# Designed miniproteins, single chains, continued (3): the designs that were tried, part 91

Each design is a single chain, and the fold is of that chain. pLDDT is the mean over its residues in the fold that is shown.

## One batch from the design tools (miniprotein)

Design m11162
Fold by ESMFold2-Fast:
Structure m11162 (fold): chain A 75 residues (1-75)
Amino acid sequence: DGPPKEKVEEARKKVKEFLEKHKDKELIELLEKASAETQVQAAWTIENTSEKNAETLIRNLRALIKADLGEKLPY
């Protein structure tokens, strides 16, 4: 029970295109390891945020993705 695979693939593509434009290869690799829900949330954030500063948006995306990855670790 989660977002449809097609929506996840579209979301991942949008986030990767944004991050590639800003040269953040590390965050792209972390995104690919993130949950389907987090990938969809990241794409939604990019499309619906009022944040105009790309560095701040990237920092927010990094926090979101790392939080998801941290939840998958035992500690």
Scores: mean pLDDT 75

Design m11163
Fold by ESMFold2-Fast:
Structure m11163 (fold): chain A 94 residues (1-94)
Amino acid sequence: MEELRKKLESYLSEKEIELAKLVAENLTDEELEGIVKRLSVSKDEKEAIKLLLILLYKSEKEPEKVKKLLEPLLDHEDEKVAKLIRELVKELEK
């Protein structure tokens, strides 16, 4: 998990990482579903990475909930995003 977190953080600025942490801490269940929906239709790799990082931080408190929401996205249209989703789901299975 820590290696994947560092990898996702490496694509983002320090300020973007700080904002992702704050969003994850204050996220309601409805907002979490909204983030997953946004990720499923995202065609912007940087936006998808930000959304994935938020989901990764949320998974530190609610791993089963985040895993269940991500499983339908394993075949994401963007192969780079799909690979990152598969890596996160695999880490959540441990």
Scores: mean pLDDT 80

Design m11164
Fold by ESMFold2-Fast:
Structure m11164 (fold): chain A 84 residues (1-84)
Amino acid sequence: MGLSVQYAQRSLDYARQGRFDRALFLGRLSLRYGRRERDVNQLRQAIRLLQQTLDIIRQQGDDDSARRMQRILQDMRDLLDQVS
């Protein structure tokens, strides 16, 4: 399993703990390794995990962290379009 997916999973785990600063940091690492790996299946998995992270942040009402995670997700979707 690629580092992009591993960091996305860790992002989700920290979001479940309410640690949105760490969730965002790990989301950015997921994107960084997604750019290096350029693997369509791993990018799709990472996007699904980070979407769950975004949903948790939104449910807790942290609009600022939600906007930052949405930007990471958009960059990952743009990357997926480039490598698909």
Scores: mean pLDDT 90

Design m11165
Fold by ESMFold2-Fast:
Structure m11165 (fold): chain A 76 residues (1-76)
Amino acid sequence: MSPQELADLVLQGGQNAAEQLKKFGQFDVAQEVLDRGQQAAELARAGAPQSEVLARMKEIESLAQKAIEQAKEAKA
């Protein structure tokens, strides 16, 4: 995978996660997810190891998942 392909993958993942968070009213977490996604994409473009970029993406996914879970519990 090229650095640009990896950056595009991370940005798309961050955008998708942020969109889901916004649907649950988690606007602050959505912004944090977007910011972290941009940072991970910059690392990918700079030629950081794929494993490091994927680890950051996993952290972003975990953050989003936890916030969505908390929003569901608060709505119940």
Scores: mean pLDDT 82

Design m11166
Fold by ESMFold2-Fast:
Structure m11166 (fold): chain A 70 residues (1-70)
Amino acid sequence: MASEEEAERAEKVYTEKAKQGDTSAAVFLAMLYIDKGELDKAEEVADQLEKRGATISANYIRKLIAEKKA
């Protein structure tokens, strides 16, 4: 199991890669937010992906958010 420190480091690394335009890193970051119950932050990631033209990835994240609420 990953330690809390390892999880925090992973989040920071994926956040930096997502800011650099890494769509895969942004999707992984959103999945981490969904797992933590931070659905508002996951939705923000989906909105940013949609604005960048990554519509399929944005829709995938939104589907995961909807399933978490069900």
Scores: mean pLDDT 78

Design m11167
Fold by ESMFold2-Fast:
Structure m11167 (fold): chain A 67 residues (1-67)
Amino acid sequence: AEQDIKAIKALLKGEKVVAKDSVSGRPAVYYDSVLQELVDEETAARVKAQHPEKAVLTPIAEGEPPE
């Protein structure tokens, strides 16, 4: 989604983005501690590709966010 790209670009710059929704309505797979959002597998893959050193993604089970 386009919102995913905006969030990823902000992470690339080392900035935190408070996006309303960067996931395409799919179940969350990772929690991004920089964005403080639950993200799906596609978003997590993009973040890892764009920010391998800055990505702070925690794998989660569907419906159980990391606290």
Scores: mean pLDDT 51

Design m11168
Fold by ESMFold2-Fast:
Structure m11168 (fold): chain A 66 residues (1-66)
Amino acid sequence: DRLAGLSDAQRAEIDRAFAHLSRSSPAPEEELRDALLREAEDGARTASELVSGAMGRLGDEVRRSM
């Protein structure tokens, strides 16, 4: 599992970011979680960084699909 390599603190930040995104985003929960895990793998450490990065990823995927 992608979460197995993360610290308890990192998992807590991911959970906080997911809670924020799930309230404000129409995207499916699995898509939000995947975006957050990709941001954590890319070095994002705080819930704010995870949210900003995940929103950027979701927006970029939409723009690239055109």
Scores: mean pLDDT 71

Design m11169
Fold by ESMFold2-Fast:
Structure m11169 (fold): chain A 95 residues (1-95)
Amino acid sequence: MKEEIDEAIKLIKEELTDQEFHDNLQKQIEAVRKAIENYESDPNLTPELLQQLKQDIDKVIELLKKILPEHSDPQKVQELIEELKELRKELEKLL
């Protein structure tokens, strides 16, 4: 879970095209979402780790907001920001 968010942050910095950026970030968001859905059966998810994931999600949102004005499809970036905000809310419910 933390590794998926850390990878998403790295992919944002390394992506060369808008399409590759979108596809990779969407896959990482889905991986984190599925891990949260399996939370009750995952012994590696602690309250401390959930707090770190929340902070990491905030960093990804800030990066997306920074690139939004220069992106070829601002609406898709905004949709990813909203998905991350909802994921953040789900993490807060688990805390």
Scores: mean pLDDT 66

Design m11170
Fold by ESMFold2-Fast:
Structure m11170 (fold): chain A 110 residues (1-110)
Amino acid sequence: SMIEELIEKVEEALSLTKEALKEMEEALKAGDFEEFEKIKKEFIDKFNPLFGEIWELAQEGDNKEAEKKLLEIAKLMKEIVDSEDPEKVIELLKKIIEILEEMKKKLKEE
């Protein structure tokens, strides 16, 4: 079903973002800014296609609540792409995780 596919893709996005957060926090603690930027770039490259798939599923299901949450994530992703502040990028990733967790909870309740 479309709702089950949407949940699976949101869970995939959550796993991807949590892994990136952990790796980026480890790189930041080590002072390895080159590794931090590599992880950031790889995350963006993987997250953007997955975001597109989630967006298409939300639109096909006419899930207006999911669409609103995805627009919030899109704004945060733009800030991640544009930011050169590692601490700010970490904070933005945590916000994306919170939104994805809320989306997952609501989708499983419906």
Scores: mean pLDDT 90

Design m11171
Fold by ESMFold2-Fast:
Order: structure tokens, then C-alpha cells, then sequence
Structure m11171 (fold): chain A 111 residues (1-111)
């Protein structure tokens, strides 16, 4: 079955009422030809742990590039987190993540 790699990419402190802009760009560098599923998630730190505020999903084939964007409003002052989930088989995926102008890059290797 498909493998899943989860990356906690970026964190930011945000004030209540501000907009959180998150973006993921994924490029499949190599693969077996099956599409890779990439999910961008924005999480809010709560007193009970982490609450999911939003998610966006794209599918990318080998040699292709795709982008997903999310904009959510901060419900409280505090810490917000972007996670990226990459699901597929036999693929190497380059992932660029942005959170409110901060940027990170990762490579996910799916067995």
C-alpha cells in the first residue's frame, strides 16, 4: 500500500484576527508513474493540544509540479503550525512550504 511521510514544516506566533497564509509547492523528481498525494494542513495550538483549522490537497505525477494554498483567520493569539503530508509509492518529492512569508524546503522519499 502507499507510504505516508508527514513533515512539520513551519511554526509562527499569530495574533487573533490576523490571516494565516500557507502554501505548499510539490514537484515529483522521480517515481513509478502513479500520482503522489500532497496535503497541506494548518493547525492551531489549543489548551487541549492541536486543532486542525484547514487542509488543501493536490495530486502530482512524476515530472509535474503542483501548488496548494490555504488562508485561515486566527481564532486566538498563539502558535500556529503547518504540516505537509506526502502519500504515495516509489517516488521522490521536493516540497516547498510557506507560512506568512517564512519558507522551508524538504525532500520526501516514498518507498
Amino acid sequence: GPATVTLTALEADVKKGETIHARVRARVLSGSGEPVTVTLQVWQEDENGWTLLGAATVQVRPGEEAEAELSVTAEKDGKYRVQVRVQGSGATVEVEVELNGKRARFTAELP
Scores: mean pLDDT 84

Design m11172
Fold by ESMFold2-Fast:
Structure m11172 (fold): chain A 89 residues (1-89)
Amino acid sequence: AARQALEEAIAAQGRAAAEQAAAEPDAKKWVELQKEALLAVAEAVIAHGDEAEREDARAAMARVEKTAAEILNDPAKLAEIQKQIAAKA
């Protein structure tokens, strides 16, 4: 029950994130949407997971926030992401 609820929550957040990410042509907004989606998945794990899963989720949140901040402050990384988005369009 708890594991199934967690899997359903992760799947629902993943679908919503994929739909938003597919529609976003701006690299900065794309990074912000990816960060928000990954944080939402981590929050679902914290709500429904066991103690070990919650610790992993908290560590993942910290890594996501750090990585997103590094990318948002790196013009070269943003330009690379922008090129990848443009190539998919």
Scores: mean pLDDT 74

Design m11173
Fold by ESMFold2-Fast:
Structure m11173 (fold): chain A 74 residues (1-74)
Amino acid sequence: SAADQLVAQMLAEVRAAIDAAIAAGASLLEVGRIAQERVLEHVARMRQLGLPESQIEAFAEEVQALLDAAAAAL
């Protein structure tokens, strides 16, 4: 669906932002803040479009997994 494509795009944008911050030498705290800013914007958009809370929760869980993986790699 178009909603599934949008969520996948938003997740890819968060992943790219995390990777770019790490490549730029950002601390784990700074990486977390950058990810949080992106998540807040994307969640607001998902709610505006009427996506179910279960999809929004799954998106947040996937972002947390990306942050956990980044922390383990540092």
Scores: mean pLDDT 86

Design m11174
Fold by ESMFold2-Fast:
Structure m11174 (fold): chain A 85 residues (1-85)
Amino acid sequence: SLEELIEKLAEALKNGNTEEAKKYLEKAIDEIENMSKEDPLRQKIEEEVEKLLKEKGLPKTETNIRIATIEVLNRRALEIIKKKE
């Protein structure tokens, strides 16, 4: 599930394992693309991506969406780390 992939991303980030973090980021992005547009978690992530792009004053291009999605996933992973410690 996407939640499990974000948890694994959190563990990789906590351990400083950049290669594993990259693998779980790529898997999480693939999972989002394969999820229903009606999925509440997908919708919430897409809302956070749009908010981030607006805050940074960036146009909603494919490249900017991908970069913002990576940042949102990393932020969600960091919140998991903070909540557990």
Scores: mean pLDDT 83

Design m11175
Fold by ESMFold2-Fast:
Structure m11175 (fold): chain A 70 residues (1-70)
Amino acid sequence: DEKELLERARAGAKAVEELKDDKELSEKGAAVIAGIASGLSPEQVEELKKEAKSEYVKKGFEEALEEVKK
């Protein structure tokens, strides 16, 4: 359900933001949240991207946004 995907994407983004010193884990985490967010609407992914604090999280949501706009 969409609400569960949103909550999971937000929780994943927060977890990646806490991995500030680990590039490899941050990249893997960003890929996971991108996969989750690809099930959301473009508007929801844009909101998640606006809330993002980490460059890795922003890149993950940008990738998801490109997929959902296709």
Scores: mean pLDDT 78

Design m11176
Fold by ESMFold2-Fast:
Structure m11176 (fold): chain A 75 residues (1-75)
Amino acid sequence: EEEEKKAKEIAEEAKAKVEEAAKTSKTLEELHQKLHEILEEVKEKVEDLSPDQKAYVVTATLEAGQKALDEILER
């Protein structure tokens, strides 16, 4: 339960950072760089979690990143 709660908190923070990166990035290249930095931070934060929770957080972060990329391409 506590581990799942921690994973959810990390995923929510990562999603918020992805949304901020999407709003502040002027180019696809800048957004891609920020997404890479966010993913590396997420990997560090989840190192003490179970493999399933690590997969959950990383997948959620990648999905948010894909939505951000799709959004900027529509501009």
Scores: mean pLDDT 80

Design m11177
Fold by ESMFold2-Fast:
Structure m11177 (fold): chain A 74 residues (1-74)
Amino acid sequence: NAEIVVEAALRNEVTPESLAAFKAIQENPTDEEIELLAEAAARLAREREGFSEEEAREIAERLRAIIRESAAAR
């Protein structure tokens, strides 16, 4: 699931498959899926937005926290 979301994001595309995969992650994320999404977010921040490695790391940490908190709230 995380791989489908990461691949679509790297191509700057939104597909029905990527949306379904993202919804599945929101409902029951695994630690592996959280890490894959966080790493992809850091990469995109550095490569597309021009953020520093430090800023990209902060974005990744915030994404990890948000996903875990969303799962815990259910």
Scores: mean pLDDT 71

Design m11178
Fold by ESMFold2-Fast:
Structure m11178 (fold): chain A 82 residues (1-82)
Amino acid sequence: SLKERMLEEARELLDIATNPEKLAEYLGISVEEAKEILQKNKEKVDTIVSRLREIIARLEAGEEVPFDEIMDLATELLQLFK
């Protein structure tokens, strides 16, 4: 279902934001470089993580969440890697 796909996407973004190895794989960079990116952007990353956890909780509770809300967080996360 759409909700299952949205949950999977939100969980994947959460993993990328919290796991340097996953971020490194996603960007095609070293784990060391991924750790540096996450550390220097810690406050922004923590905010994105908090929002992702909230979206996951809402979806698991059967609430409707616009897919754009997840994509906006993905965009914010990607902006940190520039």
Scores: mean pLDDT 84

Design m11179
Fold by ESMFold2-Fast:
Structure m11179 (fold): chain A 74 residues (1-74)
Amino acid sequence: MKYYEGEAVVTPDSVTFTAKTPKGTYTLTMPVSSLGKAIGRYKGADGKEYYVLGVYSDDPEFPGFPVKLKVTEV
């Protein structure tokens, strides 16, 4: 099990997450409605499943932007 942290671009309907891993840069897009509080399983562009454990904001005044996701490979 590995955790990845990185930056996310948030829109009203989606979040695109980009993280650096030892195997290179990984990108995942998911509905924003499934983010925030939810633990969810999402399929990345690489075909792998990821488990989203939460959302972190770099700025408490902007809790949805910019966003850091803690993502685990399934």
Scores: mean pLDDT 52

Design m11180
Fold by ESMFold2-Fast:
Structure m11180 (fold): chain A 92 residues (1-92)
Amino acid sequence: SEGEEARRKALENADRLTKMLESGEKGKEAEVEVIAVSREDLESMSREEVAHMLEAALKAGAEDKTAKVVLLTDESPESAESARAGAELLLK
């Protein structure tokens, strides 16, 4: 049950993060830098690592904590879509 709850939160966090990237809006009013990774990067990480990374980043933002998170950006929206799709695949 704890795993199911963590997975649900991670998917919610991933959805919010990818929507921000797809809109081209990143941290304009946020004090937290967020992590966004490509599909290739997600394949090198474990499902648990991806889930914890996304959850920690958005949780820190919600709690107004300083989180230093590296943003990996491509000029095309493919990187954002790949990150979202990869997270959903890993968190099933």
Scores: mean pLDDT 48

Design m11181
Fold by ESMFold2-Fast:
Structure m11181 (fold): chain A 64 residues (1-64)
Amino acid sequence: GRQAAQQAIDQVGQQAMTQLGLSQDQVQQIRAKALTMLDQRGITDPEDAAEVARNLVNSVLAGK
């Protein structure tokens, strides 16, 4: 449920740091935003949670 979804977000964040060079601060921002989106959409599935986190990683990589 909810805990598995949170763990999936954390795993995506770890991969983003290792493979894509994101900082801990960027990963923490992605985590906070992903958790907010899970709450707003009622997402508890870890696969859906991982997709949300990956989309946020891609947004950071696109540069702002």
Scores: mean pLDDT 81

Design m11182
Fold by ESMFold2-Fast:
Structure m11182 (fold): chain A 93 residues (1-93)
Amino acid sequence: DQAVQDQLLSTLSELAKKVIEIAPKEDILTAIGLQLRVIGMQLQPPTTQELIDLAESLISLAKKSQKYSKDPDKKKKLDGLVEKVEALVKKLK
């Protein structure tokens, strides 16, 4: 479903930006790298599997970054984005 893929890619762009804001110093380059991959997929259509793999990588980094965040508002917003990405990935599987 192209609409689900488009919504997932858009949500991954938002998630990548939020992860960069809260990522610990050791993970900041990884977070930037994943954001560049999202931008690449917006320029060239990804396969469904490539999109799922990127989503799972961003979810993993987001969950790791949440453990080090002391800001409850940022953590709550990130949790909401992760939940939305997980729901969209489930629709594509």
Scores: mean pLDDT 81

Design m11183
Fold by ESMFold2-Fast:
Structure m11183 (fold): chain A 94 residues (1-94)
Amino acid sequence: AAALLARAEARRAALLASTDPAAQLGQLKGLMHLLLEALERREPAAVVRRLLEIVEGAVAWLRETHPDDAEVQAFADAALAELRRLREEVERRE
């Protein structure tokens, strides 16, 4: 639990520190992978919800920071749709 959250915070920090959209997308993909890993490992719902919050915040920030980047916008929209689906899955699992 603590290790996954620490890895997520490190990727979020790297995302926010980068000025390269491709590098930022790479960090976001890494965050999505950590969230899926937490779900696969059946981590406690509180840990998964915290990861969802971190990833959702990163996606929202990336969309706001690159409003004219069509690739970033398309990826962010797809990521938000997947995050909504994963949130529903977590709520079903309780």
Scores: mean pLDDT 82

Design m11184
Fold by ESMFold2-Fast:
Structure m11184 (fold): chain A 76 residues (1-76)
Amino acid sequence: GSHSRLAGMSAAGGAVELLMRERGLDGREAAQAAADDPEFAIRGGVEAGHLSEEEARAVTPEGLAVGIAGAQRNAS
């Protein structure tokens, strides 16, 4: 549903920001890393406080993929 898609987009954005800050990756590299290990990205976001537990549960693979694609477009 729309809520799952929006949560996935928020998770992707948070994961990209987290990876950029903690790993020193650029936006494209961070988006690729999140795509390669989405569970790690989601869990890292929750642990760092970028995602609520409710938001993390609402993340779908499809919603996360849409968010990652959006992050890559912004980095391009």
Scores: mean pLDDT 68

Design m11185
Fold by ESMFold2-Fast:
Structure m11185 (fold): chain A 84 residues (1-84)
Amino acid sequence: MQELLEKSDENLKAAIARYLAQGEKELADIEKNESKENVENAKIVRNALWLKLKKAAGVADPEELKELEELEKKVQEIIQKELE
């Protein structure tokens, strides 16, 4: 039973990685036409979302949890700037 859960966990990690890679290709196309700030903000928000999904699925590494904490601070700064 534990082996099936571990294999499911690996498949979920692979699916998340594939979806993130697709999003990175889309951002690369936009980089030439969008302001650098808008592209960087979009990357921060997207990366934070994917790390939150990894945490919710129980597949996040301790290093990824630290990265998420820093990214959430940056996301709050972006939201604050948009609301002000």
Scores: mean pLDDT 67

Design m11186
Fold by ESMFold2-Fast:
Structure m11186 (fold): chain A 100 residues (1-100)
Amino acid sequence: MSNEELALALLEVGILAQEAKELSKDDPEVVKLATEVIRLAAALATRVRNGEASNEEAIAGLREIRKKLEEAKKLTKNPEAVELLERAIKLVEETIRRLE
């Protein structure tokens, strides 16, 4: 996986989390977790693009993102938000496998 492919995957995770956040405006804990995912994904994407993140660091960041996405999925009652979070989790898991 190239640095550009990894950065694009992280940005897609951020977009999915942002859409799930917008569907969950009435759930402050889901909003908080989605906001943390957006922040972590953007920061990691920047570091990856600059060549500043090792594969091990990227995997660690992706695992933290996955944990927060899984927590948000358990808390949300919106089925569209569940689907977006499941898509983000799957993308994170596929990305981790390509880095291992």
Scores: mean pLDDT 89

Design m11187
Fold by ESMFold2-Fast:
Structure m11187 (fold): chain A 92 residues (1-92)
Amino acid sequence: SAAEMEELRRRIRALDLREQIAIVAQLGLRLREQGRAEALAAELEELALNSPSEKEAAIRMSELLMRELSVEEVRELIEEALARLRENLARA
């Protein structure tokens, strides 16, 4: 639902930059696996280069990628991204 997607957007905005970047990467990977990433490449590049900050770029990119996925997929991918980030940090 729209309300559930708004809650996920609010959740991402409250995270730190490293977590936001991990989520963007995981959402992007799902769309690449579905053959849908190329259609978004130019808009993602524009957001990455022309946003006021790295945090704002990550947030805007996540919002663009979330538009292409279901609430259920976004929720799953957020949890996968955060779990993978925690695992990678534990190995360092």
Scores: mean pLDDT 86

Design m11188
Fold by ESMFold2-Fast:
Structure m11188 (fold): chain A 80 residues (1-80)
Amino acid sequence: MEAVEEAARAAAELAVLLLVKEGYAREEAEALAERARRDAIESARKLYAEASPEEVEAFERQLREEAAAARAALERLLAE
C-alpha cells in the first residue's frame, strides 16, 4: 500500500497546484485533491484483495513510475 499512498500523495499535490493555477480557491483545491486521494487508496485496497502477488508487484512498479512523473511535473511547475 505504501506505493499507492505515495503515488496518490504526489498526484494530490500536483492537482492542488494545477487547480489553484486555474483559479480555484486553495481550500477548494485541497478538498478536491484529498477526495481524489482517498478514492484512489480505497480503489487500490479492493484491487489488492483480489490480485496475485505478481500483479501487486507490477501494479506497485507502475505506481512508483507515476509518482516519479507527478513529482517531476510538480518540480517543473514550481520552477516556473
Scores: mean pLDDT 82

Design m11189
Fold by ESMFold2-Fast:
Structure m11189 (fold): chain A 74 residues (1-74)
Amino acid sequence: SALEEARRELEELAREASERSRGKSVADVMQIAAETAARAKEIAERYGAEARVRVTVSPDGTSAEFEVEVRPRP
């Protein structure tokens, strides 16, 4: 389904963003977060869906983990 395809692409995007954030400065992590949010919006819109991106900074501050939630557009 379109929703399943959107979720798969968004999950891969989140994984890539998490890997790219490892060992980066706070400024670089914030830039990656902004770029990831913009891409997530484009992907979700392409499939007629909405996406939420959650960013969690690791306890040691050396990486950020990205999660994505996708749902149908109202």
Scores: mean pLDDT 77

Design m11190
Fold by ESMFold2-Fast:
Structure m11190 (fold): chain A 94 residues (1-94)
Amino acid sequence: EELEMLALNAENLAEQIEELGKKTNSELLLEAAKKVREAAEAIKKGDLEKAIELLEQAIKLLEEAEKKGVPNASNLKDAVQTLRDAVKKLKEEL
């Protein structure tokens, strides 16, 4: 199902963000990864409104990390775009 794939993609992205957060000692990235994981669980439970809120919070945290000069900012831009696309798809399912 489309939502199951979206949840899986969010879990995979959260893992990538968490690894970058550990390597850079960035609390912003670790918190963003947590929000993306919580959003994936919300998608699995059918709570799309909560998933959207959590993903939007994660986007803000990633943008703050980029502004603070976390190494590999290009990876953060790709992550932000992926999460924005996920939010758009979830809003279309509402």
Scores: mean pLDDT 83

Design m11191
Fold by ESMFold2-Fast:
Structure m11191 (fold): chain A 69 residues (1-69)
Amino acid sequence: MSSKLEKERQEKLDIEIHKLKLLFMIRGASDDEIAKAVDDLEKKFGLTPDQKKQIEKELTEASEKGKSL
């Protein structure tokens, strides 16, 4: 369940994800780079399986949008 501390941690995580998405949109990213970024976030923030899948999807979408620019 979400707690006050968990919400603060989630906001910090969301900011880091947003920065990575922006970087990957500008520069693009390989599958290996996306996987490494997700692994690093999991180690730092202790992601649930659902969060891990969501973040992987968001980073993949950002990279694909970068290719379309």
Scores: mean pLDDT 77

Design m11192
Fold by ESMFold2-Fast:
Structure m11192 (fold): chain A 73 residues (1-73)
Amino acid sequence: SISQLLQQMDQLVRQAQAATTLDQVQSIAQQFDQVATQLRALARQLPVDDQLRVLVRLIAYSGEVVTAEWRAR
């Protein structure tokens, strides 16, 4: 379900923030991209308003992962 994918993304963001090496963050980012792909596929079946809510959450989570990668460099 979408709620389970969002929960999984939250866990991946926390793991990325706790990571101490660039390799660890990059591995987590790859897992995040796979979950994001699944989320986008499921979200396409939702009403537009719900798609926008999912997109906003996805943008926020992806920003946290990108920030973790920049800090690990």
Scores: mean pLDDT 82

Design m11193
Fold by ESMFold2-Fast:
Structure m11193 (fold): chain A 68 residues (1-68)
Amino acid sequence: MTPMEIRLLAAFLLKPELSVREFAELAGISQPTASRYLRRLEAEGVVSRRRTRSGTVYSLTPLAERPP
């Protein structure tokens, strides 16, 4: 769990998919740092990576429901 999860949630309210660039701009960090965070979050199951014609985008995993 990262302190950036709240920013991701807020960003995903505006856009269902975020590129590395968009995440960097919204989080106020550099693109290499954003790429590193997004790869970690993908490995943790927080976000899903998808390739598009214009590059790679990431989506929050909204269907990741945990038992109470």
Scores: mean pLDDT 68

Design m11194
Fold by ESMFold2-Fast:
Parts: sequence; C-alpha cells; structure tokens
Structure m11194 (fold): chain A 70 residues (1-70)
Amino acid sequence: MAEQAKEKALELYPDAKVLSVEVDEEKKEVTVDLQLRDANGHPLLVGLKFKVEEDGKLVLEEEKIMMGRP
C-alpha cells in the first residue's frame, strides 16, 4: 500500500520530494506528503490522500496544496 501510494503520488508530481507516507488501516486511507517549490522558490507542500478500495486499488480522495508559512 505505502509503495503503491508513493508511486501514484510521483506520477502526479514527478519532480516532487516524498516527505512521508502514512498508512491508516482503520480508515482504509494512505496519505503522501510531498515537497515542491513554487514560482518564487518558496517551499510548497502537497498532501495527497488515497482511499484503499476493497480490491486494494488506490483512488485519490483529496489533494491539498499549501504554501509555506510566513
């Protein structure tokens, strides 16, 4: 699950650095945190939440794009 979620995250953001992969077996979810840089060179964080289907397939449920804190 974690490896598959990381693979899908890098398909969406191929130049991103994977910061963390968290598997939540109770919620059937995998969260991948990515770091990129915006147009101004500031760190940009992207959180991807995947839902684990009954057959083990991962479906992107939520994508959160966050700019660096002031």
Scores: mean pLDDT 75

Design m11195
Fold by ESMFold2-Fast:
Structure m11195 (fold): chain A 74 residues (1-74)
Amino acid sequence: NPLQDQVNRQISDLSRLSVRVRSDMDPDLQQQFDQVSSDMGRALLNNDWDLYQQYQQRLDQLLQQLRQRLRQRR
């Protein structure tokens, strides 16, 4: 399934990002990132698009917070 392949790529990309930024992330941010990624995978496995969309918004907020911190660090 093209959608499944896209999701697997997204999860892989998130995993790679996690490895690269893990050393600079606060434990709380790291935990939230890991939980959201896991929850998104579960929602997709259960074919729960509504829940997936909610977790995607949460992930986007976490990434925005990370970018904000990196911007201020400059």
Scores: mean pLDDT 69

Design m11196
Fold by ESMFold2-Fast:
Structure m11196 (fold): chain A 69 residues (1-69)
Amino acid sequence: MPVIVVLTLENGEDVPKAGEVLKKAGAESVFGDPKLAIVVAQFSSKEVAEKGIEAAREAGIKIKRVTIL
C-alpha cells in the first residue's frame, strides 16, 4: 500500500539533504520546506518508507517528528 511520510526536522537547513536521501531510498515524490523544517515524501510501501527514514537518520539528519499516512 502506498504511504506518505511527513518528517519534521530539528533544522530547516537539513531539508535538501533529507529530500535527497529519501529520493535515493525510493521516494516517488518529495516536497521540502526549509522554513517549516518539513519534508513530505510518497513511497510505494511502508517497508520502503521505513528504509528511507532509517537512511535519513544514518545520514545524520535530526528528525523531531515522523508521521506515516
Scores: mean pLDDT 85

